# Designs tried in a protein design run: designed miniproteins, single chains. Part 55

Each design is a single chain, and the fold is of that chain. pLDDT is the mean over its residues in the fold that is shown.

## One batch from the design tools (miniprotein)

Design m1901
Fold by ESMFold2-Fast:
Structure m1901 (fold): chain A 89 residues (1-89)
Amino acid sequence: VEEWLKKAREAAEAGNLDEVEYYASKVFLYGYIVLNSPDYKDPELGKKLMEYAKEALLLYIEVKKNRPPSEEDIRTAEVTVKAALPGAL
């Protein structure tokens, strides 16, 4: 997952929205699958995956809006990640 986040960052620096969306989606999907699996549920891992998903979402917002994330964007990203990754609460 860390490698996908790194690829999302590289794509964001290049201004490539499609690549950012692709890698950000992979980070989010991985977190969702892991945190919804009983065998893989781990609160410490869950916190790390939430942080990665938040960073990926903020990279997507930054490129799509062509501006740094606002305070409102950061709050929305936090709420979205918590809602999408229920095993991390």
Scores: mean pLDDT 75

Design m1902
Fold by ESMFold2-Fast:
Structure m1902 (fold): chain A 79 residues (1-79)
Amino acid sequence: SMSMKEIMKRLIELVGKIYKLTKEKNDKEGLKELIDIVKEIQNWIDQFNQGKMSEDQLKDKLLEAIKKLEELLKKLEDK
């Protein structure tokens, strides 16, 4: 299983790669999808910090975000 540190590192790497590709390809829709995913991640972190979500729940949500980002990356690489 991935540690929280590994999850956070993977999220940062994926966001950076996707952002770079959206800029290189002038892909406004891909950039919008990236922004929407980042906003979801920020909302979950805020809920965790407010005590509305456990660390395990946050971890599960962040792993789902990694999957969404990996799917978005593949979609952008196919252009």
Scores: mean pLDDT 87

Design m1903
Fold by ESMFold2-Fast:
Structure m1903 (fold): chain A 63 residues (1-63)
Amino acid sequence: SLAELARRSTLGSLQALVKKGMSPEEAAKKMRETLRRDVEEAGMSEEIAAAAEEAIEEFEKEA
């Protein structure tokens, strides 16, 4: 599903940011800012946005 793809892509991006030297908290903040802009400017669906946000929250919890 598109939601599953969004979740996986978000986790991959978070991992890439941490690999580049960002803390998990900084990576999460950057991804939330990107997500906010995608919703506001690109008209991202609420379902896809929710899946991405859940992935960010899960990443922060290390669950």
Scores: mean pLDDT 79

Design m1904
Fold by ESMFold2-Fast:
Structure m1904 (fold): chain A 97 residues (1-97)
Amino acid sequence: SAISLADEGKAEEAVEEAKKRLEQNPNDARAWLSLAYAYVKLGKPEEAIRAADKALEIDPSLETEALYVKAMAYDKAGNPEEAEKLREQAEKLIESE
């Protein structure tokens, strides 16, 4: 589904807000995750994946959320097989314990 111009503006604002938080605290894992979601909405899957990976390096407890946002990014990149694999990994984390 296509994103509206208003939603694009909100996603751009989310990127700038997350970047400002990261300037103050580069170890803000939640800010990295927010940046990843915003990049998915802006159609920047490579930047989204890198941001999600940074969130995971800082806070492994965000693994499930990071895997889901990476899956969304791979869908945007036209790689549905990798997206499905990441969703299955996230589901196993929820269901295994």
Scores: mean pLDDT 84

Design m1905
Fold by ESMFold2-Fast:
Structure m1905 (fold): chain A 70 residues (1-70)
Amino acid sequence: KKEEFLEEARRILDNLRRLKAMAEQHPELRPQAEDVAEQAIAYLREKAKEVGLPKEVVDRLIAEIREIME
């Protein structure tokens, strides 16, 4: 189940990278991409707590999302 969460997290990060690339080509999509990224951070925080992931892993996932959106 922890493996399932990590696989889902990887898919979320990949989707955010695609959204970021789209927003670079279409600046009007930037607010939507930023909103999706914040929703993803909230979702990962909640699910990581349920799965019992170490804070270090959660912090790294959030840092990766913020780096993608930079």
Scores: mean pLDDT 80

Design m1906
Fold by ESMFold2-Fast:
Structure m1906 (fold): chain A 86 residues (1-86)
Amino acid sequence: EYLRRAVEALREALRHLKAGDMKGALEAAGRAQEVLGEAIREGRTDVVERLMPAIEAVDKAMELAADGEDPSEAIEEAERKLEEAE
């Protein structure tokens, strides 16, 4: 349940980044962090460990977009990492 919810929120963040909606991306990323926080509290650190490469890739894409750089390749990498986490 936590894995699915976190993956959906991270995918939503990437969709907002593709649309140039930084506010939407930040809100979706915030929801993913809330789900991961719940997983940690319930002792489901395996969910966080499994998603760590995807989280790092999403953070990189958001950082590039915030800096005015082209995040396209980073978004594609993050999508691949999310697929691998499933």
Scores: mean pLDDT 83

Design m1907
Fold by ESMFold2-Fast:
Structure m1907 (fold): chain A 94 residues (1-94)
Amino acid sequence: MPLSLEEAAALREYLASHLEEVKKELLKIAEKYRERGDYESAELYERFAELLPKLAELSPEEIHKITEEADKLAKENPKDILGVWKKFLELVEK
């Protein structure tokens, strides 16, 4: 589901306040995926952690737009969960 402008603003504020904590948790999840041989998922979570500072700097409008595009892709490709996440991170990086 795409985030509303209010939800996007709340997410940005949360990430700005908890950036190091969220980054550590994402890297911990990535390590678990590497331990089970799921390198694709591990790389995705590592990339998410790398992009957290940029995500925290995005406006609520930009976050809303990115989550709309990710939600559209999820509806078009419901079996390609990793592809949807890769697209989300690509939009954050841009």
Scores: mean pLDDT 76

Design m1908
Fold by ESMFold2-Fast:
Structure m1908 (fold): chain A 102 residues (1-102)
Amino acid sequence: SEEKIKEIIENSKDPRDKILAYFALALEAFRRGDVEKAKEYLKQIKEILREIGAPDEVLAEIDRMLAKKEITPEDLQRLLELIARYLGLSLEEVRKKIAEIM
Protein backbone atom coordinates (compact mmCIF):
# COMPACT_ATOMS: atom_id res chain seq x y z
CA SER A 1 0.00 0.00 0.00
CA GLU A 2 1.40 3.39 -1.06
CA GLU A 3 -0.49 5.00 1.86
CA LYS A 4 1.22 2.61 4.35
CA ILE A 5 4.66 3.40 2.86
CA LYS A 6 3.98 7.17 3.13
CA GLU A 7 3.04 6.67 6.80
CA ILE A 8 6.53 5.19 7.41
CA ILE A 9 8.13 8.25 5.73
CA GLU A 10 6.07 10.68 7.88
CA ASN A 11 6.31 8.86 11.26
CA SER A 12 9.69 7.06 11.31
CA LYS A 13 12.63 8.82 12.96
CA ASP A 14 15.15 6.35 11.46
CA PRO A 15 16.54 7.64 8.13
CA ARG A 16 17.17 4.00 7.08
CA ASP A 17 13.41 3.26 7.26
CA LYS A 18 12.74 6.36 5.12
CA ILE A 19 15.34 5.28 2.51
CA LEU A 20 13.76 1.81 2.21
CA ALA A 21 10.23 3.31 2.09
CA TYR A 22 11.22 5.68 -0.74
CA PHE A 23 12.89 2.75 -2.55
CA ALA A 24 9.59 0.80 -2.25
CA LEU A 25 7.73 3.82 -3.73
CA ALA A 26 10.31 4.01 -6.56
CA LEU A 27 9.76 0.29 -7.32
CA GLU A 28 5.95 0.74 -7.41
CA ALA A 29 6.29 3.77 -9.71
CA PHE A 30 8.72 1.83 -11.96
CA ARG A 31 6.31 -1.15 -12.13
CA ARG A 32 3.53 1.26 -13.21
CA GLY A 33 5.81 2.69 -15.95
CA ASP A 34 5.96 6.07 -14.17
CA VAL A 35 9.65 6.84 -14.72
CA GLU A 36 9.30 10.52 -13.70
CA LYS A 37 7.74 9.60 -10.32
CA ALA A 38 10.37 6.86 -9.79
CA LYS A 39 13.10 9.50 -10.36
CA GLU A 40 11.38 11.86 -7.87
CA TYR A 41 11.60 9.14 -5.19
CA LEU A 42 15.27 8.45 -6.11
CA LYS A 43 15.98 12.18 -5.52
CA GLN A 44 14.45 11.84 -2.03
CA ILE A 45 16.68 8.79 -1.33
CA LYS A 46 19.73 10.82 -2.47
CA GLU A 47 18.92 13.72 -0.11
CA ILE A 48 18.48 11.42 2.92
CA LEU A 49 21.70 9.52 2.05
CA ARG A 50 23.57 12.85 1.75
CA GLU A 51 22.23 14.01 5.16
CA ILE A 52 23.44 10.81 6.90
CA GLY A 53 26.89 11.00 5.26
CA ALA A 54 26.68 8.23 2.64
CA PRO A 55 29.80 7.74 0.45
CA ASP A 56 30.09 9.67 -2.84
CA GLU A 57 29.92 6.29 -4.68
CA VAL A 58 26.29 5.77 -3.58
CA LEU A 59 25.27 9.36 -4.45
CA ALA A 60 27.01 9.12 -7.86
CA GLU A 61 25.06 5.93 -8.71
CA ILE A 62 21.77 7.76 -8.10
CA ASP A 63 22.95 10.71 -10.24
CA ARG A 64 23.87 8.24 -13.03
CA MET A 65 20.35 6.73 -12.90
CA LEU A 66 18.68 10.17 -12.87
CA ALA A 67 20.64 11.18 -16.02
CA LYS A 68 19.28 8.18 -18.00
CA LYS A 69 16.16 8.36 -20.19
CA GLU A 70 15.11 4.92 -18.87
CA ILE A 71 15.76 3.18 -15.55
CA THR A 72 16.39 -0.57 -15.94
CA PRO A 73 15.77 -3.39 -13.41
CA GLU A 74 19.58 -3.80 -13.36
CA ASP A 75 19.98 -0.13 -12.28
CA LEU A 76 17.51 -0.67 -9.41
CA GLN A 77 19.27 -3.90 -8.35
CA ARG A 78 22.70 -2.19 -8.33
CA LEU A 79 21.36 0.72 -6.24
CA LEU A 80 19.68 -1.71 -3.81
CA GLU A 81 23.01 -3.59 -3.40
CA LEU A 82 24.83 -0.30 -2.65
CA ILE A 83 22.15 0.76 -0.14
CA ALA A 84 22.25 -2.67 1.58
CA ARG A 85 26.06 -2.52 1.83
CA TYR A 86 26.00 1.03 3.30
CA LEU A 87 23.26 0.11 5.83
CA GLY A 88 25.17 -3.03 6.89
CA LEU A 89 22.34 -5.33 5.73
CA SER A 90 22.33 -8.32 3.37
CA LEU A 91 20.51 -7.93 0.04
CA GLU A 92 18.03 -10.59 1.29
CA GLU A 93 17.32 -8.59 4.50
CA VAL A 94 16.76 -5.37 2.52
CA ARG A 95 14.43 -7.14 0.05
CA LYS A 96 12.49 -8.62 3.01
CA LYS A 97 12.15 -5.19 4.69
CA ILE A 98 10.91 -3.63 1.43
CA ALA A 99 8.38 -6.47 0.97
CA GLU A 100 7.13 -5.97 4.57
CA ILE A 101 6.44 -2.22 3.94
CA MET A 102 4.85 -2.65 0.47
Scores: mean pLDDT 84

Design m1909
Fold by ESMFold2-Fast:
Structure m1909 (fold): chain A 82 residues (1-82)
Amino acid sequence: SPLEEKIKELEKKLIEKYKDDPLLVEAIKHLAELLIKMSKEGVPLEKIEEQLDILLESAKGNPKLQEIIEEFIEVVREEKEK
């Protein structure tokens, strides 16, 4: 899936960027796994974006985690606009 490949590439970039923060690295891995699982199960892109928006609100007060979630939201939005 083109979406799965983009998610895996973003995961690699974010892990390298935040390599000195093990909690953020773990969050990045969990987000990528969740998105890949939803994509493989045929969850609509709109529903994937809704789940990410909920996670973004839950990350209020953690600016770095919010930036990470926003990067994944951007990938999903770009895939919707072929």
Scores: mean pLDDT 85

Design m1910
Fold by ESMFold2-Fast:
Structure m1910 (fold): chain A 59 residues (1-59)
Amino acid sequence: KWKKLVDLGTKYLKQGKYDDSIDNYKKSSKLFKQQNDVSSYVGSQLNVVGVQLDKQLDK
């Protein structure tokens, strides 16, 4: 189920829909935390930060 959320996050990022991308990456990070997958949880949090930076740079 997390794979679909990550795929949607990436798709929305490519479309410039930063808020939708952030929402989907946050949902995937919650699932990783629930699975006790700390490394994937941290990775998804970094993706959220990356999208937030892209949103700021996109004017």
Scores: mean pLDDT 77

Design m1911
Fold by ESMFold2-Fast:
Structure m1911 (fold): chain A 70 residues (1-70)
Amino acid sequence: LAEWQAAVARLQKAVEEAEKTLSPDEAEKLRRYANEAIVQAGEYHSQGNRQRALQVLEDAIARLEAAIAA
């Protein structure tokens, strides 16, 4: 649970940084992607597939962080 909550918080923080750093259109696309990733990961988590759930969040975090760094 703590690991899951930390990953979701990190992803949400990455969205906030994207909104400050990128154009509104780019930030909106990444926000939608992040929200979809949270929903998908939440579904895996509810099914007991903790590994897949965390992987979805980690992939989303990496993508947002890479976009901010570019």
Scores: mean pLDDT 81

Design m1912
Fold by ESMFold2-Fast:
Structure m1912 (fold): chain A 86 residues (1-86)
Amino acid sequence: ATEAEAAAVGARVRELAAAGRAGEAARFAARAVRELGGASAEEARSVGASVGALAAQGNADEAGATAAAAVLAASQGRPPPTAPPA
């Protein structure tokens, strides 16, 4: 995935989370990290769960940042993070 694709994923996750659609944010992030990043089904589920939890807590920006970072990391052959970059 490109930086632009990862940023677009993060923006969409942030929008869904901000709209109170935590389940959709989680599913979208899991799908994106798998399809664009090449992550395993297990890694994608872990990212989705973390994004969903952040979204449910009202942390929309952190949910989006986590999704974007996970897509980039997976596309680079690195383990996708389940927390936003510090």
Scores: mean pLDDT 81

Design m1913
Fold by ESMFold2-Fast:
Order: structure tokens, then sequence, then C-alpha cells
Structure m1913 (fold): chain A 80 residues (1-80)
């Protein structure tokens, strides 16, 4: 039913918001770690490793944001 679709979508949106908040916080922590590593003069290999992890984390965050926005727009259409 439409009501069941709305309830499932609302639950999905809540889960995606939590995932986004968690991934955004993780990206912030990695950015801070990378800046500290640069200041401390760690090896080029360690910097490249941290930069790769940061890029991956940023991509996961951006995908999660995209899915959240898409789900919110879908919910708006169903409630019209």
Amino acid sequence: SLEEKIKKLEKRIEELRRDYENTDAFVADLQAELERAKAEGVSPEELARLETILLFAQNVRDVTRYLLEKAEKELEKLKK
C-alpha cells in the first residue's frame, strides 16, 4: 500500500541521515589526521595512504548524501 511505502521510505531516510552524519564526522576526523600527519612530516607512503582513505570516505559521504536527497524527494512526491 501507499502507507507502507511511505513508512519504509521514512525509515530509510532516518537510516540515511544517521549514515550521513557518521560518514561526515569520519571525513572530518580523517581531514584532521591528514593535516597532523603533514605537519609531523610522515613518509610520502603514509600520506598517500591517508589521502586515499580520505578520498574513499568523501565518496561514501557524497553517495550517502545523494541517496538521502533522492529519498527525501521521493517522499515529497508520494505525499502530494
Scores: mean pLDDT 89

Design m1914
Fold by ESMFold2-Fast:
Structure m1914 (fold): chain A 90 residues (1-90)
Amino acid sequence: STVEAFEKAVERILEYIKEHFDDETYQEFKERLEALLKQVKENPEMSFEEIAHLLLNEITKVLKKNGFSEGEITVIQNQAYIFLREAVKE
């Protein structure tokens, strides 16, 4: 299901962030992505594209707040989208 795919994607994204970011940024991502996962579970009618849009928005908010460049944000958005697309194919 889309929900199960998103759960797997969130797990992979958080592991990626844990490896590449500081603990403070990781905790902000964890809080926001866990809240989004709860929202997706409570709204199972959400499309893949709606979920992807919300995911990328949360990533953008955390990274902008923490002073990341537009190029760095794009790289991380692309990686998150890859994890989401791969999880859907499983």
Scores: mean pLDDT 84

Design m1915
Fold by ESMFold2-Fast:
Structure m1915 (fold): chain A 80 residues (1-80)
Amino acid sequence: SLEDAELYFSLADAAFKQGKFEQALVWLSVALPGFIEGGKLDEVIERLKELKDAANKAGKTEVAQRAEEMIELIEKMRKS
């Protein structure tokens, strides 16, 4: 549900603020189906872009690459 997705998104935000970028990405992945159902993809895309930038600055290139792949998949879903 969207309510559950917003809870998982809050967990992703908490992980992100702690510098736990891989954990943040996992929670965003768990939240994604609920945000798709709720039609609120802009918030997820924005957070993934922030996560990608922060991960790159921290030298976590694998996390940044996975975040970019998720952004591309979401944007393709929005245009179909």
Scores: mean pLDDT 83

Design m1916
Fold by ESMFold2-Fast:
Structure m1916 (fold): chain A 89 residues (1-89)
Amino acid sequence: STREEKIAAVREKLYKKFLEAVEKKGAKSPREVLAAVISEEEKVPLEEALKELEEAEEALRRGELDAGSRAVFEELLELAKKAIEEAEK
């Protein structure tokens, strides 16, 4: 379906950006991978993106995220972890 095709395409593009963050930018953790991508896409300093992710992780820990936001954030962290594992091969 068109929805499934678009989701797969977005996921693939995002994963390629995560691999670039690890291989070309030296990101060493899921947080650093996400921060590098956010910094480039949103055109904000890396330190600002890292702070936003620390706040998001704290919100996740406190149960302040709705179920949908929590699922998306956990999926992004897992994709970032997989990119790190792939780059280490």
Scores: mean pLDDT 79

Design m1917
Fold by ESMFold2-Fast:
Structure m1917 (fold): chain A 71 residues (1-71)
Amino acid sequence: MEKEVKEEIDRLLSELQKAKTIEELEEIYKKLKEILKKAPDSLVPYAIGAVLFGIGEILDFELKERKKREE
């Protein structure tokens, strides 16, 4: 279970890096939040880190979209 949850988080983080639209990024972030709800206590800090990373990616994506609109 712990190994499976960690592998799922790693997979979702990889998908976040490949996201091309804000909608894809939001869907992956939603999945990360669901994993946090079911993560065992030993993985909660790792899952929280993944969620915080996801927020950072969303913010970075929004900044890139804004810059693209001003071109």
Scores: mean pLDDT 72

Design m1918
Fold by ESMFold2-Fast:
Structure m1918 (fold): chain A 68 residues (1-68)
Amino acid sequence: SMAKEEEAIEKLQTQLGLSKEQARKALEILRGSKGDVETAVARLQSELGLSREQALKAIEIADEYGLI
């Protein structure tokens, strides 16, 4: 739901230091890459400048909110 997406966006902003727009982009990448962790990590690193550890944390957050 959109409510869960907004909650995940807030968590991505607070835990990874992302802007709201960057957090939305992270969710787009994660939803498009669901089930393929390495593709999601690579895209988060190249498109948002996240470290591998930050990218894995983004995956955990999206999974927690049922978005992947």
Scores: mean pLDDT 83

Design m1919
Fold by ESMFold2-Fast:
Structure m1919 (fold): chain A 82 residues (1-82)
Amino acid sequence: SPIEEFLNKKLNEVRNIIREARRLAKEGNIDKAKQLLEQARKDLDLIKTFIENQLPDSDFKKKYLEEIDKLLEEIEKLLKEL
């Protein structure tokens, strides 16, 4: 599905940003880590809005929303620790 390919690419982009932010934080580059985490949060909010508005209620929609919520929770925890 073109939508599934799009969502998987976007979620993988966010996961990569979170991974880079964690690396930067470990290296002491806290300001850059925070900027990347804030970008990832904004990207996830846009993806979540797209899913909520464009996809019909289904197990597919539920799985992607649950994954997004897990990533958002991870970002919020990281931002509070920096």
Scores: mean pLDDT 88

Design m1920
Fold by ESMFold2-Fast:
Structure m1920 (fold): chain A 88 residues (1-88)
Amino acid sequence: GPLLLPEEEVDAAFEAWKAARDTHREALEQRYKGVDFEKLVEKYKEELKKNPDNLDIWRDLIDAYYMLGKEEEAREVFREYLNRLAEK
């Protein structure tokens, strides 16, 4: 059956994911200059309603929330992403 990852493992993985992005924050800000992340969040949420198994969209949604500074939302989406990844 599907496996639910422990909260401590999810939190540790998210902090590692965030730390990697923080290391490259300046490059990410330059790369995504002028991108409307609020629109991307809505687009990705709509696409996930149609294709919830598309892990690329889950990753893109996490990145969009991170770029918006919505860390709590990014963490929750990351938890769902890891649970879906663990089910495979």
Scores: mean pLDDT 78

Design m1921
Fold by ESMFold2-Fast:
Structure m1921 (fold): chain A 80 residues (1-80)
Amino acid sequence: MLKVGETFKAKVVLVNGDYLVLDVGPEHGLRPGQKVLLEANGKKVEGTVAAVDPEANLTTVRADPSGFKAGDEVTVTLLE
């Protein structure tokens, strides 16, 4: 289980409105309501985990998706 300040990498699977879907499931201990920092393409944006799908191994994060696209590798940092 990751702790606050720990990081991992994931890929953006899709951008949907003000949500980003990442190819990461519950293996890092993510749960709805957690704050995360997303970093890709020289951009940093804070988001909130909206949903974790353990069957699809996907996590949905509510964040400003401007400048992110499907296929981007994102560094995810747990904030709380």
Scores: mean pLDDT 78

Design m1922
Fold by ESMFold2-Fast:
Structure m1922 (fold): chain A 69 residues (1-69)
Amino acid sequence: GRVLSGEELHQLSELIHERYGIPLDEVQRVLTRAVVEHGEATEENVIRELHRRFGIPRSEVRELIEEVL
């Protein structure tokens, strides 16, 4: 799967904060956990953790990832 860079993860955090009103630090914490628990910030792991933690539909997370690429 596609692996997101630190810059792409930062941009994704900002987009989620802007569109869903979730605090930036909370989004960053969830993305950091995805990296730590799975060794890499793959697209699939990022989608899974954001869906699991915040209830954002998987399709919407995928579209946000495409915006930061």
Scores: mean pLDDT 82

Design m1923
Fold by ESMFold2-Fast:
Structure m1923 (fold): chain A 76 residues (1-76)
Amino acid sequence: MEEIEKLREELEKDPSNKEALLGLVDAYLAQGRPEEAARVLIEAEKKNPELSKDLEFQRAAQRVAEAAGRSLASFE
């Protein structure tokens, strides 16, 4: 919980902080919250479109898509 808040704060301070972004995505996925992870990625790309060209960002997006697409019943 605290880790997610810290990472979100760091991202708000510096939207280009890729470590904070990827850490947030990973933390949400670990908690079984792929919708929140997807929202984080969408918001980050909106603030910094250059992130969509980053391989680590693309890999994180694929991870989130896999988790979210597995089963709506499991994540709702």
Scores: mean pLDDT 74

Design m1924
Fold by ESMFold2-Fast:
Structure m1924 (fold): chain A 80 residues (1-80)
Amino acid sequence: SIFDQARQRILSDPSASPREKELAFTLLDHAEDLASRGVSQSDIGDVLETAARILERDYGASPSLVDILLETSEQLKQQS
C-alpha cells in the first residue's frame, strides 16, 4: 500500500531520528485508520501535509522525512 511504501522509506532514512520515525509512523497509522473509516484520500492527504509542515516548522524534523510525508500526501490527493 501507499502507507507501507512510506513506512519503508522512513525506516531506510539515515537522517531521521528514532523519535521522528516513531512520530511519522503514528501519523501514517492514523491516516490509514481514517482511510479504513471512509475519509476521502484527498482529506487524508491534507491532514498528512499539515502534520508534515508542523513537524518541519515546530520540531525541526529532517528534510528527507518531511519530503516522504509530503510525497505520500500528494499520492493520496492524486487518488481523488
Scores: mean pLDDT 84

Design m1925
Fold by ESMFold2-Fast:
Structure m1925 (fold): chain A 73 residues (1-73)
Amino acid sequence: MKEKERQKLIEEARELGRRVGRETADAPQDVRNQAIVKAVNKLLEKAEDLDEMAEISRAFVEGYREGVAEARA
């Protein structure tokens, strides 16, 4: 993947994580888990290597935590 495309995907992952976190903060655990799995799987389909997968996953998790914190503030 080109650097510009990689950066864009990382930003998308963080934003998606934040949205999913905010929207599912008060949802039952099974609903939250399903939403997370669906979102992560879609993002990882675009990854070309293990390093990209790691960066995308990290960005999503960071966004998710921020989104949950925002919803619970």
Scores: mean pLDDT 80

Design m1926
Fold by ESMFold2-Fast:
Structure m1926 (fold): chain A 65 residues (1-65)
Amino acid sequence: GAKEAVLEQAKKVEKGEITPMEAGKLLRDQGISGKEAAQAALELAEKGEIKESTALGVAVGALLA
């Protein structure tokens, strides 16, 4: 689902493999809306699965894609 896709892209951002903006575009290309990606990123950060800064970057990237 959207949360799993966001987690995979966010982990790549944290590893320095892709930018938050690129992660956002990849999520949009998978058919995930900017709102769904932003919501999933926020939930993952609240659970401590990704950094808050990563979640904000991916959310902005997906909303602007």
Scores: mean pLDDT 86

Design m1927
Fold by ESMFold2-Fast:
Structure m1927 (fold): chain A 90 residues (1-90)
Amino acid sequence: MQKEYQRKLQKRAAENGLEFAKKALEQGDIESARRYVKALIQMGKSYEDDKELSEYIIKLFQELAEAARTVDPDLAAELEKAIKELEEKL
């Protein structure tokens, strides 16, 4: 029961971070976008022991990498690296 509730909160936190990062990218605020992405990557690493959370985070990172690709290719590459590291642990 506690694990399911914690997972729900963690998914919501990741979704909020994704939305903040996407909005920053849309507004051309690359500095804020980079800060949000780094926070999300750290969050994803903290979820690496939970397969369901890791699979969910990989999907969010894929969406964010696509959004970043045309705005900041280096940021997209950092996200793709984080995705690969998470997939290797699954």
Scores: mean pLDDT 81

Design m1928
Fold by ESMFold2-Fast:
Structure m1928 (fold): chain A 80 residues (1-80)
Amino acid sequence: MKEEVLKEIIERFPEHKGVAAAIVLLGYKAVESTPEEMKEYIDKALKLAERTGHVEVAKEALLIVGEKFGVKDQVEEWLK
């Protein structure tokens, strides 16, 4: 299922937006992982967002994922 979600997002986006799809996936992995691993995934997502110029989209996607899983406050802290 997670693999299908990643494929769907990448298929929806052309070139550099495939990286944006990876950022969204990293956000999902962060909220499903241990607290230590969550921080690592969020950091990787922000780094990719910075390189691709999709910081706004990445921040919004990460906040939505955080809200769904009840960890929005932690995600907001790591986005600073």
Scores: mean pLDDT 61

Design m1929
Fold by ESMFold2-Fast:
Structure m1929 (fold): chain A 75 residues (1-75)
Amino acid sequence: SQAQQIQQLQEQYQQQLLDVFIQMADRMGAVIDEAIAQGLSREELMKRLQEVSDEANKRVAQLTQQYQQQLAQIQ
């Protein structure tokens, strides 16, 4: 049914968002480890963390747009 298709898309979207957040957390951890190893300034660390956050936000926006387009096709 249409309701089942919508539910499946919602579950897929939620799983994709979770995967983005897990990848973001892993990348932030790696950035912090690298910053400590190299003795980076707080300013440089914050810049690198912001880049990781920006990339995650970009992926979330792309996934959200894709989800909305798929929902529109099922109407």
Scores: mean pLDDT 89

Design m1930
Fold by ESMFold2-Fast:
Structure m1930 (fold): chain A 76 residues (1-76)
Amino acid sequence: SELSKSFEDALNANFPKMPEEGKKKLVKMFESLSKEDQEALKKKYPEAFTKNAPLDELVRFIAELTIKYTKQHRKT
């Protein structure tokens, strides 16, 4: 997915010390969301899907991603 690649690029730029496994886990969490939830997150945090993502926006995006993923995972 182009969105998943953009998110991975943003993670690489902002969290160079994060293990690759951790980055891939976050990308997989995003990919596991419904298309509607993915599009809602992109609308709310458009800059989080760029290589120049501001750290503050990326952190807020990851927090909301984790909340959405946890809710979806528990309902499945």
Scores: mean pLDDT 80

Design m1931
Fold by ESMFold2-Fast:
Structure m1931 (fold): chain A 62 residues (1-62)
Amino acid sequence: SREEILEEANLLLGAARELGDAVLLKQAEHLVMAAEDPNTSDAVLKTSLEFLKSRAEELGVV
């Protein structure tokens, strides 16, 4: 689950870099860092990922 979240976060980070969306880029970078931090709960990571996916959908990335 955490590894899957990290993989999906890195895909969103790549997409954000290609789009040049500063807000999405910053949020995706934060999610990747949080996913690499063992003290961050999976529930928090999942909530952040769902928010970023929603934002990416608005931008036509997914």
Scores: mean pLDDT 76

Design m1932
Fold by ESMFold2-Fast:
Structure m1932 (fold): chain A 57 residues (1-57)
Amino acid sequence: SVIDLAKEVLENDPELLDELALQGGFDPEVVRRQIAEGKFHTPEAFNLGLLIEERLS
């Protein structure tokens, strides 16, 4: 699940999450808040999920 992967990255490597958010054109503060609140179901969440999967593969 993209949300579970995003939560793992936030917990274990928040700097990587911030870097990927910036790379995708997202605000890292907003991304961290959305993941923490479990509200990671926007089109932005899908696109960020693809960037996370690409970096971790």
Scores: mean pLDDT 75

Design m1933
Fold by ESMFold2-Fast:
Structure m1933 (fold): chain A 68 residues (1-68)
Amino acid sequence: AMEEEALEQVEKYAKYGIETAKKDPERAPLAIAEMLQNARVLASQVTPQQRERILAIVEKAVEEIKKL
């Protein structure tokens, strides 16, 4: 279903962003911006409950990048 595909896509973006920031800290702000933009687009296309889950995944990833 689209809901599960959106969550998996967001988790992929989150992992990619974290990995990119770990390898190249200078790209961390850009990785965060791209992750937030992609998550916002996906969140606008799903139910309110799925939107909250998408935002939670992204916020957790951003927090992990900030701890690097």
Scores: mean pLDDT 77

Design m1934
Fold by ESMFold2-Fast:
Structure m1934 (fold): chain A 62 residues (1-62)
Amino acid sequence: GMAEGEAALARGLEAARAGDGEAGQRYGTLSVILYAEAGADQATLDAIGARVRAALREAGHT
């Protein structure tokens, strides 16, 4: 659900910032899936995806 998507996004961003790009990528992808399943609109999904990709690029994992 939405709360699960939020938790996954937070975990993914924390992992990316800590230099764990593998965990960041895994939790980031999970967050997009959970937000989509919760019925988030396309603009929200695009924003989440862009945020995850930006964090992964900063960690060198894209």
Scores: mean pLDDT 76

Design m1935
Fold by ESMFold2-Fast:
Parts: sequence; C-alpha cells; structure tokens
Structure m1935 (fold): chain A 87 residues (1-87)
Amino acid sequence: SVEEAARAALLAVLNPEAAAYLEKAAELARAGGPEAEVEEYVRKALEAQAAAAEPVTEEELAAVAANTADDATKARVLAALARRLLE
C-alpha cells in the first residue's frame, strides 16, 4: 500500500528515532492535526538525525515526504521541513 511504502521509505532514509518522528508528523498532518504539532515532530526528527551525525539532504527528506498518502500532507510536511532547515 501507499502507507506501507511511505513507512518503508522513512525507515530506509533516516535513523530509527528520526524516522519514527517523521512518521508521526505525517500521521498528524494526514489526520488534519495542528500545523504546530506537525512542525514539532519534524523538529524532533531533525534533532535526532543531527545527533546521530548522519548527513540528511533536503532531497532525501523531500523524497520520504513525497510518499505520504495525500498531497496536502506532503505539502505540509515538506513546508515544515523547508522552514526548519532554512530558518
């Protein structure tokens, strides 16, 4: 399924803790949760990945987010990621 493929992509690209946070952000966005909560989980994912000292590109994160179930969810997660990275 699309959801299963998205979960596999999250696990493949990020360390396990960061992947779990990004998956949580995508779930919240898909459920129409508050943008602030989605951004909080995205922030935690970036912090976990940075702590692991593994480089993660915007392209890799965007590819992972592109596997979320709907276009609105993809846009929200990608916007939060772009905002956090650019600050």
Scores: mean pLDDT 59

Design m1936
Fold by ESMFold2-Fast:
Structure m1936 (fold): chain A 84 residues (1-84)
Amino acid sequence: ADAALASARALLADVRGYIERLEKEEMTPEEIERYLQAFEALKAAVDEAIAWARSQGHPELVAAFEELRAEVDRAIELAREKLK
């Protein structure tokens, strides 16, 4: 449980870092496209992790993954805006 929670928090920090780079326009269109694909894959994995955590009765993990999910959604939206 602690390892999964730590991983969720580390991924959250990483996603927030990419959002900052996107906002500062420090990424090429090709990099943004690659990260968009990575964020879509991460979104699917996080949705699976939320379902698993709910089935196991881990409310702290559910909350951590839901927070990660929200930031991944924000990263996807910003990446799509930058590619327009």
Scores: mean pLDDT 82

